# Designed miniproteins, single chains, part 98

Each design is a single chain, and the fold is of that chain. pLDDT is the mean over its residues in the fold that is shown.

## One batch from the design tools (miniprotein)

Design m3412
Fold by ESMFold2-Fast:
Structure m3412 (fold): chain A 92 residues (1-92)
Amino acid sequence: SMEEAIERIERAIEELRKKNAPSVLLKALDTVREIVEQIRAGKSVSRLEIEIARGLLLLAYGVLKAIKDPAAEEIEEEVEEIVRALDELARL
């Protein structure tokens, strides 16, 4: 459901904060947080907005992997969970 997808995103973001995820990833997460806040406020969010947030998150994560940042391995599960939940929201 939409609520379950949002709750999964919120839990994954909190876990990323606890792991002190790099600032570039946290900035990409700001777009994901805005989508969650809009949905919680009862506002409509376009599929394109969700896809842009997903793309920005994957770009930030991809850069961390490319430069071999040690945080990339620690945060992979949470990044993948957010991506899966965003994909579910985009299909609703």
Scores: mean pLDDT 87

Design m3413
Fold by ESMFold2-Fast:
Structure m3413 (fold): chain A 135 residues (1-135)
Amino acid sequence: NVEELTELAMELLREYAKQKGISVEEAIEILNKELEELQKQFPDPKEAARYVLEQASVVPKNPLLQIIVLLMAAGAIDPEVARAVGRALGLKESVIEYLVAAGQTLDPELARRAIEAIKAKDYERLSEILRELLS
């Protein structure tokens, strides 16, 4: 559901903005910039997914990494849902397509479990699922 995932991603953006003492608009700008840098460093979708999952498994409470995991996981399950959520967040088309491609390298069932863990704020389970996605 595009609306549910968009609201979850917006909640994570608000958490990040609050932690940094910045606006949500500034948080979106930072997210776009971080994703553009990630794309330059890891142009291969499988390597990009591996890097993000490794980082997120170590710091599962990081809201920016949770947003990236959420979008990749959505892309693994339904690319059109991931695109719709990315556009609703104000992400650039190039970074949306990059995250969708990275997500398509992931197991869809484990991706669904990762989304459920993010929704539940179950960071221990999220870390476990992300490590399993890396196996």
Scores: mean pLDDT 90

Design m3414
Fold by ESMFold2-Fast:
Structure m3414 (fold): chain A 66 residues (1-66)
Amino acid sequence: MIIKGKEVELTDDNPFYRAMKETGLSPDEFDVVVNVNGVPVKVDPTLTPEEAKKKYGTDDFELYKY
């Protein structure tokens, strides 16, 4: 599946896939954001939660709705 212009494998632990399932929103209607040292950063949709935690240093995922 293509999310934010990237090819993403839809796993149960993917934060975008989970948000879509929970909210019913299209991935074009939201972003998943983390706060890295006070700076909001959009999460790469191709990353697993473990990879995102390693990359961003946090697993505190926030849903940003447009």
Scores: mean pLDDT 73

Design m3415
Fold by ESMFold2-Fast:
Structure m3415 (fold): chain A 90 residues (1-90)
Amino acid sequence: DEVVELLKETKREFEELKKEATNPKTKSALDTAIIVLEQAIKNRVSKEEAIRALRGLGSYFAKVVEETGDETARRALELIERATRKLEAL
């Protein structure tokens, strides 16, 4: 399942970003993202559902970037945008 494998890879990348995160809002947002991705993987969601979940996370991290200016939050947003494009290409 290419959707599930891509979500697993994205979750691993968020777990790595969380190790580098110092801003409390960014850490909280990454925790939320990891939980969302874990549930999507467990439920073996469709490509369309995975894209909706990533877009929701993208909106959330965009607000965190606006509020904090945190580089790690910006990197998370870029990661979401890249993962969304990869899913759309499947």
Scores: mean pLDDT 88

Design m3416
Fold by ESMFold2-Fast:
Structure m3416 (fold): chain A 56 residues (1-56)
Amino acid sequence: MEERRKVAEEVGRVLRGIGEAIDMRLQGKSVEEMKEAALRAGMTEEQAEKIAKGFE
């Protein structure tokens, strides 16, 4: 079981990554650009790929 602070930090990174990916999609960027944005926000490759597939 992780500490609440670590969980909050992970959730924060994931939410920022999702927000960045959505923003890229709304700007008409490719699914690949969305994936790269999510990865730069600190998401794992698995998380970034799931988001990208959700917007295909």
Scores: mean pLDDT 74

Design m3417
Fold by ESMFold2-Fast:
Structure m3417 (fold): chain A 80 residues (1-80)
Amino acid sequence: SKMEKFREDMIELLEAAVEKLKDEEMREALRRVIEILRESKSIEEFVERVRELAKTLSPEIREIIESLVDEYEKKAKEIE
């Protein structure tokens, strides 16, 4: 489905970002986001789980992760 393709493309993009980043806290946060994206059955589940993860992160990393979730949700809604 278009939705599964979008999820796989996002996972690939995030995995590439992890390889390029040198900040271990950010790398760990992104690996957790990738895991949640792989395990989630819906956009709503993904958004909810990542927001819960964000509460456990430092304010700077939280802002970045929340921006990423907002962008993902917006793109996913365009696909249906």
Scores: mean pLDDT 83

Design m3418
Fold by ESMFold2-Fast:
Structure m3418 (fold): chain A 82 residues (1-82)
Amino acid sequence: SAEIERIVEEARPALEAIERAFETDPEARAAALATLEEMQKIPGTTTVEALIAVALAVGEVAGLEEEGKRAAEALERIAALS
């Protein structure tokens, strides 16, 4: 729990930026939904893998590529603790 809290705290600005882009940028939202649909078609895709792909897609479209990468890294680190 403390380790997950630390990861979320460190990634908070990136996670908030990606969330804001999803909520406010129609192109970023469209890219996120298209990415999610594509990931759902791949057998064995986990929820975390889909969320990583979505974060990267939102970051790329919204001009937040580094924030997308930081969000994806946080999700990978949380998954490794499960």
Scores: mean pLDDT 84

Design m3419
Fold by ESMFold2-Fast:
Structure m3419 (fold): chain A 79 residues (1-79)
Amino acid sequence: GDAARGRRLFEESGVLSERTLLGRGHGEPIDVAGRGPNLTETPVEELLALVEKALTLDAEQRADVRAFLTLLRQGRLPT
């Protein structure tokens, strides 16, 4: 999976506007310096399922989104 493409798909799904990651949302920056409590508490598979409902992802797009969400859980973003 390509985490940079996964990030774009995640942003386009609107999931971030409907849910808060790291206690933020609505255009606030994602904290990449460490693992936020909300990111640690939010299951990757739950976020992936929300994106899949919004965008009807194929297998490649699903892998890209999963790669991005895995990096978010680690407190990192693709550069």
Scores: mean pLDDT 62

Design m3420
Fold by ESMFold2-Fast:
Parts: sequence; structure tokens; C-alpha cells
Structure m3420 (fold): chain A 72 residues (1-72)
Amino acid sequence: MEVKDMDDAELEEAIEEAREAARRLAAETGDEGIIARMEALIEAVRWLRENPDAPEEEKREYLARLRAEAEA
């Protein structure tokens, strides 16, 4: 199932589940960076869904930027 094909309700539910999973994993491992990386992934998913026709180079640049921000 492609995230871009999800309706708004399905996407919000998936985001809530992902955030809860990241929080649990961070608590289990002690790595708070897991939460930051998950938030970056959620932001990337939302951007890709809003910009499905964006060039591959632009998509790559945006994802790379979000990853760098999550690690900062």
C-alpha cells in the first residue's frame, strides 16, 4: 500500500500509530533520536503526498534535509 494512496483519515491513523511505536521504541532503547527520526519521516510523507509530481531530485533533496535536521 502506497502512502500517497491513503485517504486523510488513514494517514492520520498511521501517523498516530507510528508516533506511539517510536515513543515505545525510544523508551525501550533509550534512544530519543528515534522520535526525531520518526517526526522527520512523517513530515516527509506529508510533503510527498502534497507534491506527488515533484521531480525525483527535489524529493531526494527534501528528504536529505529532513534527515539532517532530525540528526541535529
Scores: mean pLDDT 72

Design m3421
Fold by ESMFold2-Fast:
Order: sequence, then C-alpha cells, then structure tokens
Structure m3421 (fold): chain A 74 residues (1-74)
Amino acid sequence: MLPELSEEEKKKLLEEIRKIVEELESNRDKLTPFEQELVEGIRRKVEEGKLTDGKEILVVKKIVEAILRSQKGR
C-alpha cells in the first residue's frame, strides 16, 4: 500500500503552496511567461480543489519552490 498523507497534512501542504504562489504572483514581473502560466495553472488547480493526491501535492510544492528560488536569483 502507498503511504497516504493525512487530511491535515494535505491541508498544511496546500496552505504552504498557496503562500508560495501568492509570493510568486506579487513578483510576477520577475517570472518568465512559462513560469507565469505554470503558477496560474497551479493556483487554479488548488482553488478548484483538483489537487487532492498527496504525491501530486508534494511534487507541486517542489515545483513552486524551484520557481521561487529561480525568481529570487534574478
């Protein structure tokens, strides 16, 4: 059986993703067009409640963290 994140752990990770997305949006001018589309897509998926799989949530968190690191280096 695949280890499942608890509902509370998923909620915490989604809140962290929302915070990073908000920071990226506040500095949108430092994002490439490709990164802007990715961030918008992630935001929409979170807002629509479509990001429910624990493994996908972890992957998305890594993606937004990578974009944030890239943005802060510009």
Scores: mean pLDDT 78

Design m3422
Fold by ESMFold2-Fast:
Structure m3422 (fold): chain A 85 residues (1-85)
Amino acid sequence: SEIEEILKELEKIAEELEKMGYLELAKEVRETVEILKAIAAGEDIKSLYPDVEEEIRSEEELLELAKRVLEIAKATLEKVKEELK
């Protein structure tokens, strides 16, 4: 599924950040993955993560949110890599 592929890509980004020593950024990416997994499982996100303001009404909205998260994570990884050059 597309959501599973996005979650795997986010985990790879978190692993790469961790290997470069950016432990806090890696933790933030992993926390976001757990939130997306909870939403995908149909869990009450407001009860588990009260700071999450995003209301997901459909699988399409979840996929669009996951795509936005992936784009942000990729941009963060690229900025970190540029600072190491």
Scores: mean pLDDT 74

Design m3423
Fold by ESMFold2-Fast:
Structure m3423 (fold): chain A 64 residues (1-64)
Amino acid sequence: SDVVRRVIMHDTGLSEEDIDELLAMVRAGASDEELIAAIKEKSSRPLSDEEALGVIRALRAMAA
């Protein structure tokens, strides 16, 4: 969903390219730990593990 993508970008500072890379990781079966690490590395602000897990849930919904 474009709306979900825009919300993630606004909240985290992730680019559209970052979101596409994270979606590819989700589709490849990346673990929560791998996704948390990638989200934290790519975001423009510090994120908590809980915030990163929220992003993972949104990405998994988009990848389905």
Scores: mean pLDDT 85

Design m3424
Fold by ESMFold2-Fast:
Structure m3424 (fold): chain A 83 residues (1-83)
Amino acid sequence: HMEEVIKKVKELREKADEFERQANDLTSQANKLYDEAKKNPETRKELYDKAQEFADQAYRLSVEANRLRKEAEELLKKYLDDI
């Protein structure tokens, strides 16, 4: 019982960590594109649009990571409250 709960909590946290790493990478890429857009007026719109796509993807991944962390905390709390 306890072992299964701990295993599930670890799996949820690992998945959340993976999504956070992906979100951080996309945020870094978006920031580089924003910096390039500032230097290149002729390609600014295209670079800004691409940066925004990456930023939006990063945001969605961060939201999902937070959801998984909340799920893990709730699962652990419920188990501890029932003991």
Scores: mean pLDDT 86

Design m3425
Fold by ESMFold2-Fast:
Structure m3425 (fold): chain A 100 residues (1-100)
Amino acid sequence: DIEERVKEAVARFEEHLEKNEAELTEEEKEKIEFYYPLLVLAHRYQLELEKLGLLELPPDLLAELEARVREILATAKSPEELLAAFKALMDEVTAKALAL
């Protein structure tokens, strides 16, 4: 179910990009390419949390998540580094949320 929802969201986003490609600046295209894998991962993570009944993270975990997201965004130099760091963070936060 989650995989199907992610594929649907990705397909819709790609359709939107293709239709609006002529209206995007080169800087905007580069930013989309850089952040696109992160957006896909974030959407997948949101669906996983919903499946676990965790629609909202506890405030302390949310604050930790936000702080670490900001750190990763400031330090990652490539989309691959960003994606790997975010996958690790999502796994850690999910484990902590389930342990509460």
Scores: mean pLDDT 68

Design m3426
Fold by ESMFold2-Fast:
Structure m3426 (fold): chain A 85 residues (1-85)
Amino acid sequence: ERLLSFGDLLRAVLEEVGVTASTLTVDELHLAWGQYILDNKLLDAKKNTLYFSGTPLEKGIGLSSVSTSDGEPIVNFFKENTTLV
């Protein structure tokens, strides 16, 4: 199974949800990401929008909000902040 290592910004996000591992599987990264969204209450389900204002993600993604129907900014953030081991 392929493992992912991560850059400093994504590492900070993962540490906030208690991830101490230096590498994760894609599935483990997905679970940690979902937990971060829930813990920080970033999802507005009525507007189908994720809000990053005031989080480190606003700088990393370059946007204060993203539609849940448009995964491209999040996918690009992961591609820029992960490396296959």
Scores: mean pLDDT 77

Design m3427
Fold by ESMFold2-Fast:
Structure m3427 (fold): chain A 65 residues (1-65)
Amino acid sequence: SSEQEVALLAYKLMVEGLQPTPEQIALLEEHGDVPVTTKDGHVYGLEVAGEWLKANNGLDPFTLK
């Protein structure tokens, strides 16, 4: 689904070293839901990562654990 593709994209971007901004990291620590900005300027929410975890037996897409 598109939701799983967005979660996988966010995971790949973080694994490849594209980090959220300091402001987005602060929001992640506060709410656990932070947008990830790609090099081309697109913004994706991490909310769909939670849906990915449920679909993939609790494996974290950002740590592979």
Scores: mean pLDDT 50

Design m3428
Fold by ESMFold2-Fast:
Structure m3428 (fold): chain A 61 residues (1-61)
Amino acid sequence: DEEVEKLLKENPIDFITGEPLKNPLVNPLSLNVFSKESILHHLEVTETDKDPITNKPFIVP
C-alpha cells in the first residue's frame, strides 16, 4: 500500500524504542507508525490501548 510506504519514509524510526522500524504497524486513527513488537509491548506495560503520541486508541488490524 502506497500510503504505508509514504509513512515509513517519513517515520523510519520507531518513536517508542528509537530504533529503525521493524514489522511496522500504522494506527488508522492517528496515522502514526510503530514497530509491531514495541507498540504491543508498550500497550501491555501501560495497560492502555492508546497511541503514545496522540493518545488516540490504537487499533490493531
Scores: mean pLDDT 71

Design m3429
Fold by ESMFold2-Fast:
Structure m3429 (fold): chain A 74 residues (1-74)
Amino acid sequence: MSVKGEGSVHLDEDGRKVYVGKGYVTDNGKEGSVTIELSEDGTVLGIKSSADTLDVGTQASIVAAQAYQEARKQ
């Protein structure tokens, strides 16, 4: 299994902070990608997912959430 997580923060068009968590997982030739966007107070602004199986999608979601938590510390 290959795992990659990326966390970032940017300003929206109104100058508000948006935190982004991205998770990418590859397992047995199956791929999963999840992107979660949240406001500074933790309100979900959007979730985008693409997964070949539920298992890699679930793992990518966990990785995305972890990446979001790391972005919040920065």
Scores: mean pLDDT 81

Design m3430
Fold by ESMFold2-Fast:
Structure m3430 (fold): chain A 67 residues (1-67)
Amino acid sequence: MEEAVKEINALSPVEKAVAEALLRSGGDRERARALLEERGIHLSDEEFERLFAKAKELLARLGLFPP
């Protein structure tokens, strides 16, 4: 758990927001994107996919999300 918090806190603000949106959406891309837009974070499709994949890999490694 301490390692998970450290990894998440080491992320940039945008990367952290994407990781939080991923957890709150349960992996739903549309819902995750809507949560980011609610925070005023508007990402291109390419940037969103890159950050979403990175967040998913990180959270899976930490046992917080399936790979």
Scores: mean pLDDT 75

Design m3431
Fold by ESMFold2-Fast:
Structure m3431 (fold): chain A 83 residues (1-83)
Amino acid sequence: MKVAAVASGSASALAEKLAKSLGGEVLRGPAVEGTREAIERGADLIIIATDNPEEAKEAKKIAEEAGVPVLNLGNNEEPFEVG
């Protein structure tokens, strides 16, 4: 299984650690661009870490359209749920 983490924003360290623990790669940069690169590299699982909710949503959609499972990390949730 090939794992890629697209690491930006506040959860980037967690995404990197998870990908490394799974023997995967860490991609730096914007969530959307990193997700496309992970798909091109044949990732079986993508971990997305970004603080931008719009970028997280778009990246997740791109990965799902490519049939790749996504784990979403980072501060891109509704503020009232996060606290």
Scores: mean pLDDT 73

Design m3432
Fold by ESMFold2-Fast:
Structure m3432 (fold): chain A 81 residues (1-81)
Amino acid sequence: SELVERALELFEEILERLLAGEDPQAVGEELEELLEKLSDEELLEFARKATEKMAEIRGWSPEQKAEALARVLAEVREALA
C-alpha cells in the first residue's frame, strides 16, 4: 500500500528527529492524519513494519522486538475496537 509506505517514511523521519534531539511534532501530526486514512489491515501492517524499523535502529534483541510488537499490535487493536 502506498499509504503504508508513506506512513513508514514519516515514522522513520520521526525516529531520526528524536535521535537528533529535534522536535518531531510537525511530522507526528502529518503521520497521525495519514494513519486515520489507513484501513484496519493497513494499520496492522504499518504497526508491524514500524516496530521492525524501531528494532533495527535501536538494536533491540529478538525478545525486545517480540515484546514491543505484541504491545504495539495490542494498542492498535484496542484503538480499532
Scores: mean pLDDT 81

Design m3433
Fold by ESMFold2-Fast:
Structure m3433 (fold): chain A 71 residues (1-71)
Amino acid sequence: GRVLSPEEQEALIREVARELVELKKADPSITDEQLLERALQLVRQRYPDLSPKVQEQLARQAVEAARDSLA
């Protein structure tokens, strides 16, 4: 199975988190569940060959990073 390097994982998390922050700023009513759905969509579009568990883990980390930026 495909494995991302730590640098690739960090870059993806930061990129997706940035998009989620902009989405939340544009629509403050967006829920955490909707942010996770969007993060998962973005991860799957960029790395469709990653396992579903890894895609979900990276998406969750991106949501956490976005929440930290907004706190």
Scores: mean pLDDT 84

Design m3434
Fold by ESMFold2-Fast:
Structure m3434 (fold): chain A 89 residues (1-89)
Amino acid sequence: MPSIEERIEAAKKLIEEVKNDERIPEQEKTRLLFRLAVASSTYYLAKRILEDPRATPKQRELAKKMAEVAEKLLKDTRAEFEKIRKQSE
């Protein structure tokens, strides 16, 4: 169970890897970076809800589901990035 901060850090590292990869076409980079921006933004929103002491149990459950969706998007984007890199070798 990585913390939400660790997940945000993982997303930032993947963003830098995609930005700095010279083998991937710019169109593919733009698409991957957009998906990573969505995942990162979703993590930040989930973090804000979970840190709000006024958040209801239902809101906290929604925030956890948002973090799960962002995690899946991050993993799917990483897998696609690795696949594109392998095809570009």
Scores: mean pLDDT 83

Design m3435
Fold by ESMFold2-Fast:
Structure m3435 (fold): chain A 81 residues (1-81)
Amino acid sequence: SKREEILRTFVETVRAQFPDHPELVDRIEAVVEKALAEGKTPEEIYQELVKLVESDPRLTPEQKELLIAGIKVTYKKIKEA
């Protein structure tokens, strides 16, 4: 579906932007794949991804801001899909 393509594109964008953070990418991918399998709402996906990013002590404030901006764009796209 278009929603699956949007969410998987987001995961690949994070992978490209954070090549030295494979564990972060794996955690984001796990949230995305579980959300797709369980039919979670766009709001639930947004909430889980933001919480994952904000609670990660390994990320700088600038990295968190970049990721949250990407999550917000992705959220808007999946709501419209």
Scores: mean pLDDT 87

Design m3436
Fold by ESMFold2-Fast:
Parts: sequence; C-alpha cells; structure tokens
Structure m3436 (fold): chain A 68 residues (1-68)
Amino acid sequence: SIEEKRKEVEELVKEGLELYKDDPAGQQAVRALYGDAMRSLEGNDLETLENHLHGLKTLIEQGKKKNE
C-alpha cells in the first residue's frame, strides 16, 4: 500500500541521515532521494518510487561500509 511505502521511505531516510550525519554530501544525496520518493508517492508513480527506494537502500549500504 501507499501507506506502507511511505513508512519504508521515512525509515530509510532516518537511517540514511544518521549514517551520513557528518557527511554533508551524503546528507544531500539522502534528502534528494527523499524528495524524489515523496514526489513519486504524491503522483501515484509506484514504479519510479521503487527506483528511488532502491537508491536509498544502496546509499544506506554504502554509508554502513564508510562508517567502518
């Protein structure tokens, strides 16, 4: 559902902003993907939303590796 997708976006953004708290470029990338994901949700464009969710998950994986 759209509600479940919105919750997934919010949780991924929260995790990403925490991972990149000391990295302005990383925070900007997380915020950009958040904006794109929210626009996709508002436009009911679920295919584009899935692409942005994939981007957020990839950025989080990279952030976890960077914090080692």
Scores: mean pLDDT 82

Design m3437
Fold by ESMFold2-Fast:
Structure m3437 (fold): chain A 89 residues (1-89)
Amino acid sequence: DPVVERVARAELEKLGIDTSRLSAELAVELGRVVGELRELLLNGASQEEIDKKKAEMVEILKRGGYSEEEAERQTEAAYEAIKKEVESL
């Protein structure tokens, strides 16, 4: 679905993620994992649960062709952006 892909890419880019190397399927999958991370933060989930979701984001970015360092950097930027958004609610 081109609309679902477009929305996923826009939300990911807003969080500081470079989606240029991601396929449509990977962009949508990463968008879903980001949504799950947001839900965990809203529900006061443990740092262990949060770190597991961050690891899932890193693996998706690596599948998209990013290096470990690039994937970790983008994941941390996105995490901080989501955390700031949740803290303002």
Scores: mean pLDDT 87

Design m3438
Fold by ESMFold2-Fast:
Structure m3438 (fold): chain A 82 residues (1-82)
Amino acid sequence: AKELVERIVEALEKGNLDEAVRLAEEFLEKNNIGKDTLVSQLLGMLRAKGHPLSDEVIQELAKLVENGAPIREILEVIAKAL
């Protein structure tokens, strides 16, 4: 679980959105968790790595999750904020 989250963050930092989406879908399936939990873990990892997202971006991500946005759209918002 933790290893996949770290790989997703690395893919986003490198601009490899397609790889990040693939890993995120694998993480959701493998752990039987919602997008909200994945986003929470990604935000925690980014904070730990010294790349905390702004409160405004965090609120945008929360709205996308509430509205059932595709994981690609959620990850695109994170990638643009890095």
Scores: mean pLDDT 82

Design m3439
Fold by ESMFold2-Fast:
Structure m3439 (fold): chain A 82 residues (1-82)
Amino acid sequence: SALEKAEKLLEEVRKIREEVLANPDASIEELEKKLEEVRKIEEEVAALFEETKTPELFKILAEIGAIVVGLATLLVVKKKEE
């Protein structure tokens, strides 16, 4: 189902976030790559939400959006250091 797909995509996004947080010395290039991967997943979940309009899918999309903002903030901080 769309919900099962979104849940698996959320798990993938959470793993990417964990990987980024586990490696604070990662390069700007690596962080940009991880952020792009998460943004592509966000777009896929957003499409699933537009088709279904369920509260459960909105919750997943909102959590992914929060992770995108967090990773983008880390990228801005890293760029300021270099």
Scores: mean pLDDT 84

Design m3440
Fold by ESMFold2-Fast:
Structure m3440 (fold): chain A 96 residues (1-96)
Amino acid sequence: GPLSSEELSRAIGLTLRTIGLLEDYELTKDESKLKEAIKVVQELIDLGEKTKDKDIYKLGLKLAEQVVKLAEKYNASKELIEEAKELLKRAKELLA
């Protein structure tokens, strides 16, 4: 069914928080920001699974792709790159 106002607000909040964390990571190269971004995208994907909302699934996929791209671009730790790739794999499977 359609998203509640609370679910929509949560999806927007998680999206904006992810963008801010990834911008901080690009600026500072602080891997703690990347790790928190992975966690926040995971929460967005969980919201998608709970709501079965295709737009939240697509948003989660787009953000997971961006997390992987930045982790690889800035040579993040192997563990964080692997965690980001696993997140992307999960997001892709939910759209299949």
Scores: mean pLDDT 89

Design m3441
Fold by ESMFold2-Fast:
Structure m3441 (fold): chain A 62 residues (1-62)
Amino acid sequence: IIEKYVKLKEAIFGFSFDPEIIEKLVTPEEREILERQYKNYLDYLKKSNDPYLQKLAEEIEK
């Protein structure tokens, strides 16, 4: 499950996706989990003292 959401997240960041497209790719339940995972991942990276992880957070937020 986590691997599936990570792959979807990577695909989204590699392409310009609209929320409507994301909704078509996943169920409403999976979309909620994906959004929560994305937020938790960003929070983790931002709170890290590792410069590499902080850079990843900036790239993901773009």
Scores: mean pLDDT 62

Design m3442
Fold by ESMFold2-Fast:
Structure m3442 (fold): chain A 97 residues (1-97)
Amino acid sequence: AAEHLRRASEHYRRAAEAVEKGDLDTAEQHLREAIRHSDAAAPHLPPAQRREVTNLDVAAALSLVGAKIENTPEAYKGAAEHLRGVAERLEALADAL
């Protein structure tokens, strides 16, 4: 579980870097890889942590969709900050396992 959450965190950080640069296709690819790693961790997590991981993945996906719709540098920066927050929380959850 912990290794998959750390991999998800790494991909969310890479998605944040990509969205800041306006590379939305690369950001979406890293988002998909992050979710795949979160999904692989999910069966091994306590129910409360599993729910938190799912909520973080949904928030990350909505943040990127919002940035794509708004399509401004400010929206990209906001999405990147949110994705970094998701990455930090997933790493903290991994360290608690």
Scores: mean pLDDT 87

Design m3443
Fold by ESMFold2-Fast:
Structure m3443 (fold): chain A 119 residues (1-119)
Amino acid sequence: MLEKAKELAEKMGLVPLVVDRETANRILAPLGVRVEVKYLVLFVPKEVAEGATPEDILRAFVETLSRPRPVRVWGLTAEEREKLGLKDVRIVGLDPSDQEDLEAFREEVRRLLAERKAA
């Protein structure tokens, strides 16, 4: 199901984080985001995937997108998902060529991890 998406992500230097609809909505609904697909696949740098929880990663991603400047997002279109047999999966990630957006995402992850230690 994710094999072809993983191949594309590996070419871009990213690792897939797979989150089911219930988990995604539990994390994102308080942030005003609704997930209707069965699985949300977020492609992130390997170091972020290894160092943070899915909750921290999803919250940091939404916060990065909420910045006043446009953020470049990598994702598959509906047509590309159909061609790859991924109809029930939404695939997104930050553009790995945009180092400023990736660093902003890493900084937001670090901030959320620090908040959890202080709580």
Scores: mean pLDDT 69

Design m3444
Fold by ESMFold2-Fast:
Structure m3444 (fold): chain A 87 residues (1-87)
Amino acid sequence: MKLYTEEQFDVIVEASLVIIEAAITLKEASKIPDPEKRQKAMELANEALDLANQAIDYARQGDVEKARELIEEARKKLEEANKVIES
């Protein structure tokens, strides 16, 4: 098994939580009656999911800095998706 540093492990856990949040956001977005708002919120949540998965890959390679940047981008996409859902 590949041994991760504590920082790598923390970032992998953080990215995994963002993936869970993105999945929840996708489910909530799918319930939006307005098809244009639904599509926009789902696209933003999917972008966040992709960014979080990329963050795990970079963290596994030891690029913790890049992984953290991707997690921040994913969180911004989720914030945008939630604003669409709440509007």
Scores: mean pLDDT 85

Design m3445
Fold by ESMFold2-Fast:
Structure m3445 (fold): chain A 87 residues (1-87)
Amino acid sequence: SKVREETLIGFRLIANSTVLDLAERVIETSDDPALLEQARRDVEQVREDLEEDKERMEELNITDESLWKRLEENEERAEELEERLAE
């Protein structure tokens, strides 16, 4: 059902936000190449997951403004962290 899909997407967006928080902490606190490489992989995975969730939300005609806002915030954070990791 649409309600189930919306709830699952909501959980995924919260999980993705947590992964981005962890990646940001690694970038801020570590110069360990292995940890930075893990952060890079995690951010890339989040970006792929967000793209899939965005397409799914569009297909299901989800109109929840708070859910779309969280998706957009995660997309912006992931892009910013990807840029920081490229340096």
Scores: mean pLDDT 88

Design m3446
Fold by ESMFold2-Fast:
Structure m3446 (fold): chain A 95 residues (1-95)
Amino acid sequence: SSTLQTTFNQLSTQLKTALENKDADSALNALQNLLSFVKENEDFFVENYELLEEAHKLAQTAFSFGLSSKNTDLVQAAVDLDVYLGVLDIKRATK
């Protein structure tokens, strides 16, 4: 649990930093790493609503940046993350 929280904090910080710096390549890489981490640790996110909400906000920020920078890969990665998080929201609500 604490190790997963630490890894999430590292990945979310990398994405936040890339988005603040308007670094599309770093943001895309960080977003893909975050999506992979979410997919590998579904139960952790289902059990931690605050982390699901933080990940949603990051996906939405990345989506907006992708649109404004006309980066289709970033837009796609952000949508993929947000949709996957939506599935986890449903799993959380139905437990």
Scores: mean pLDDT 89

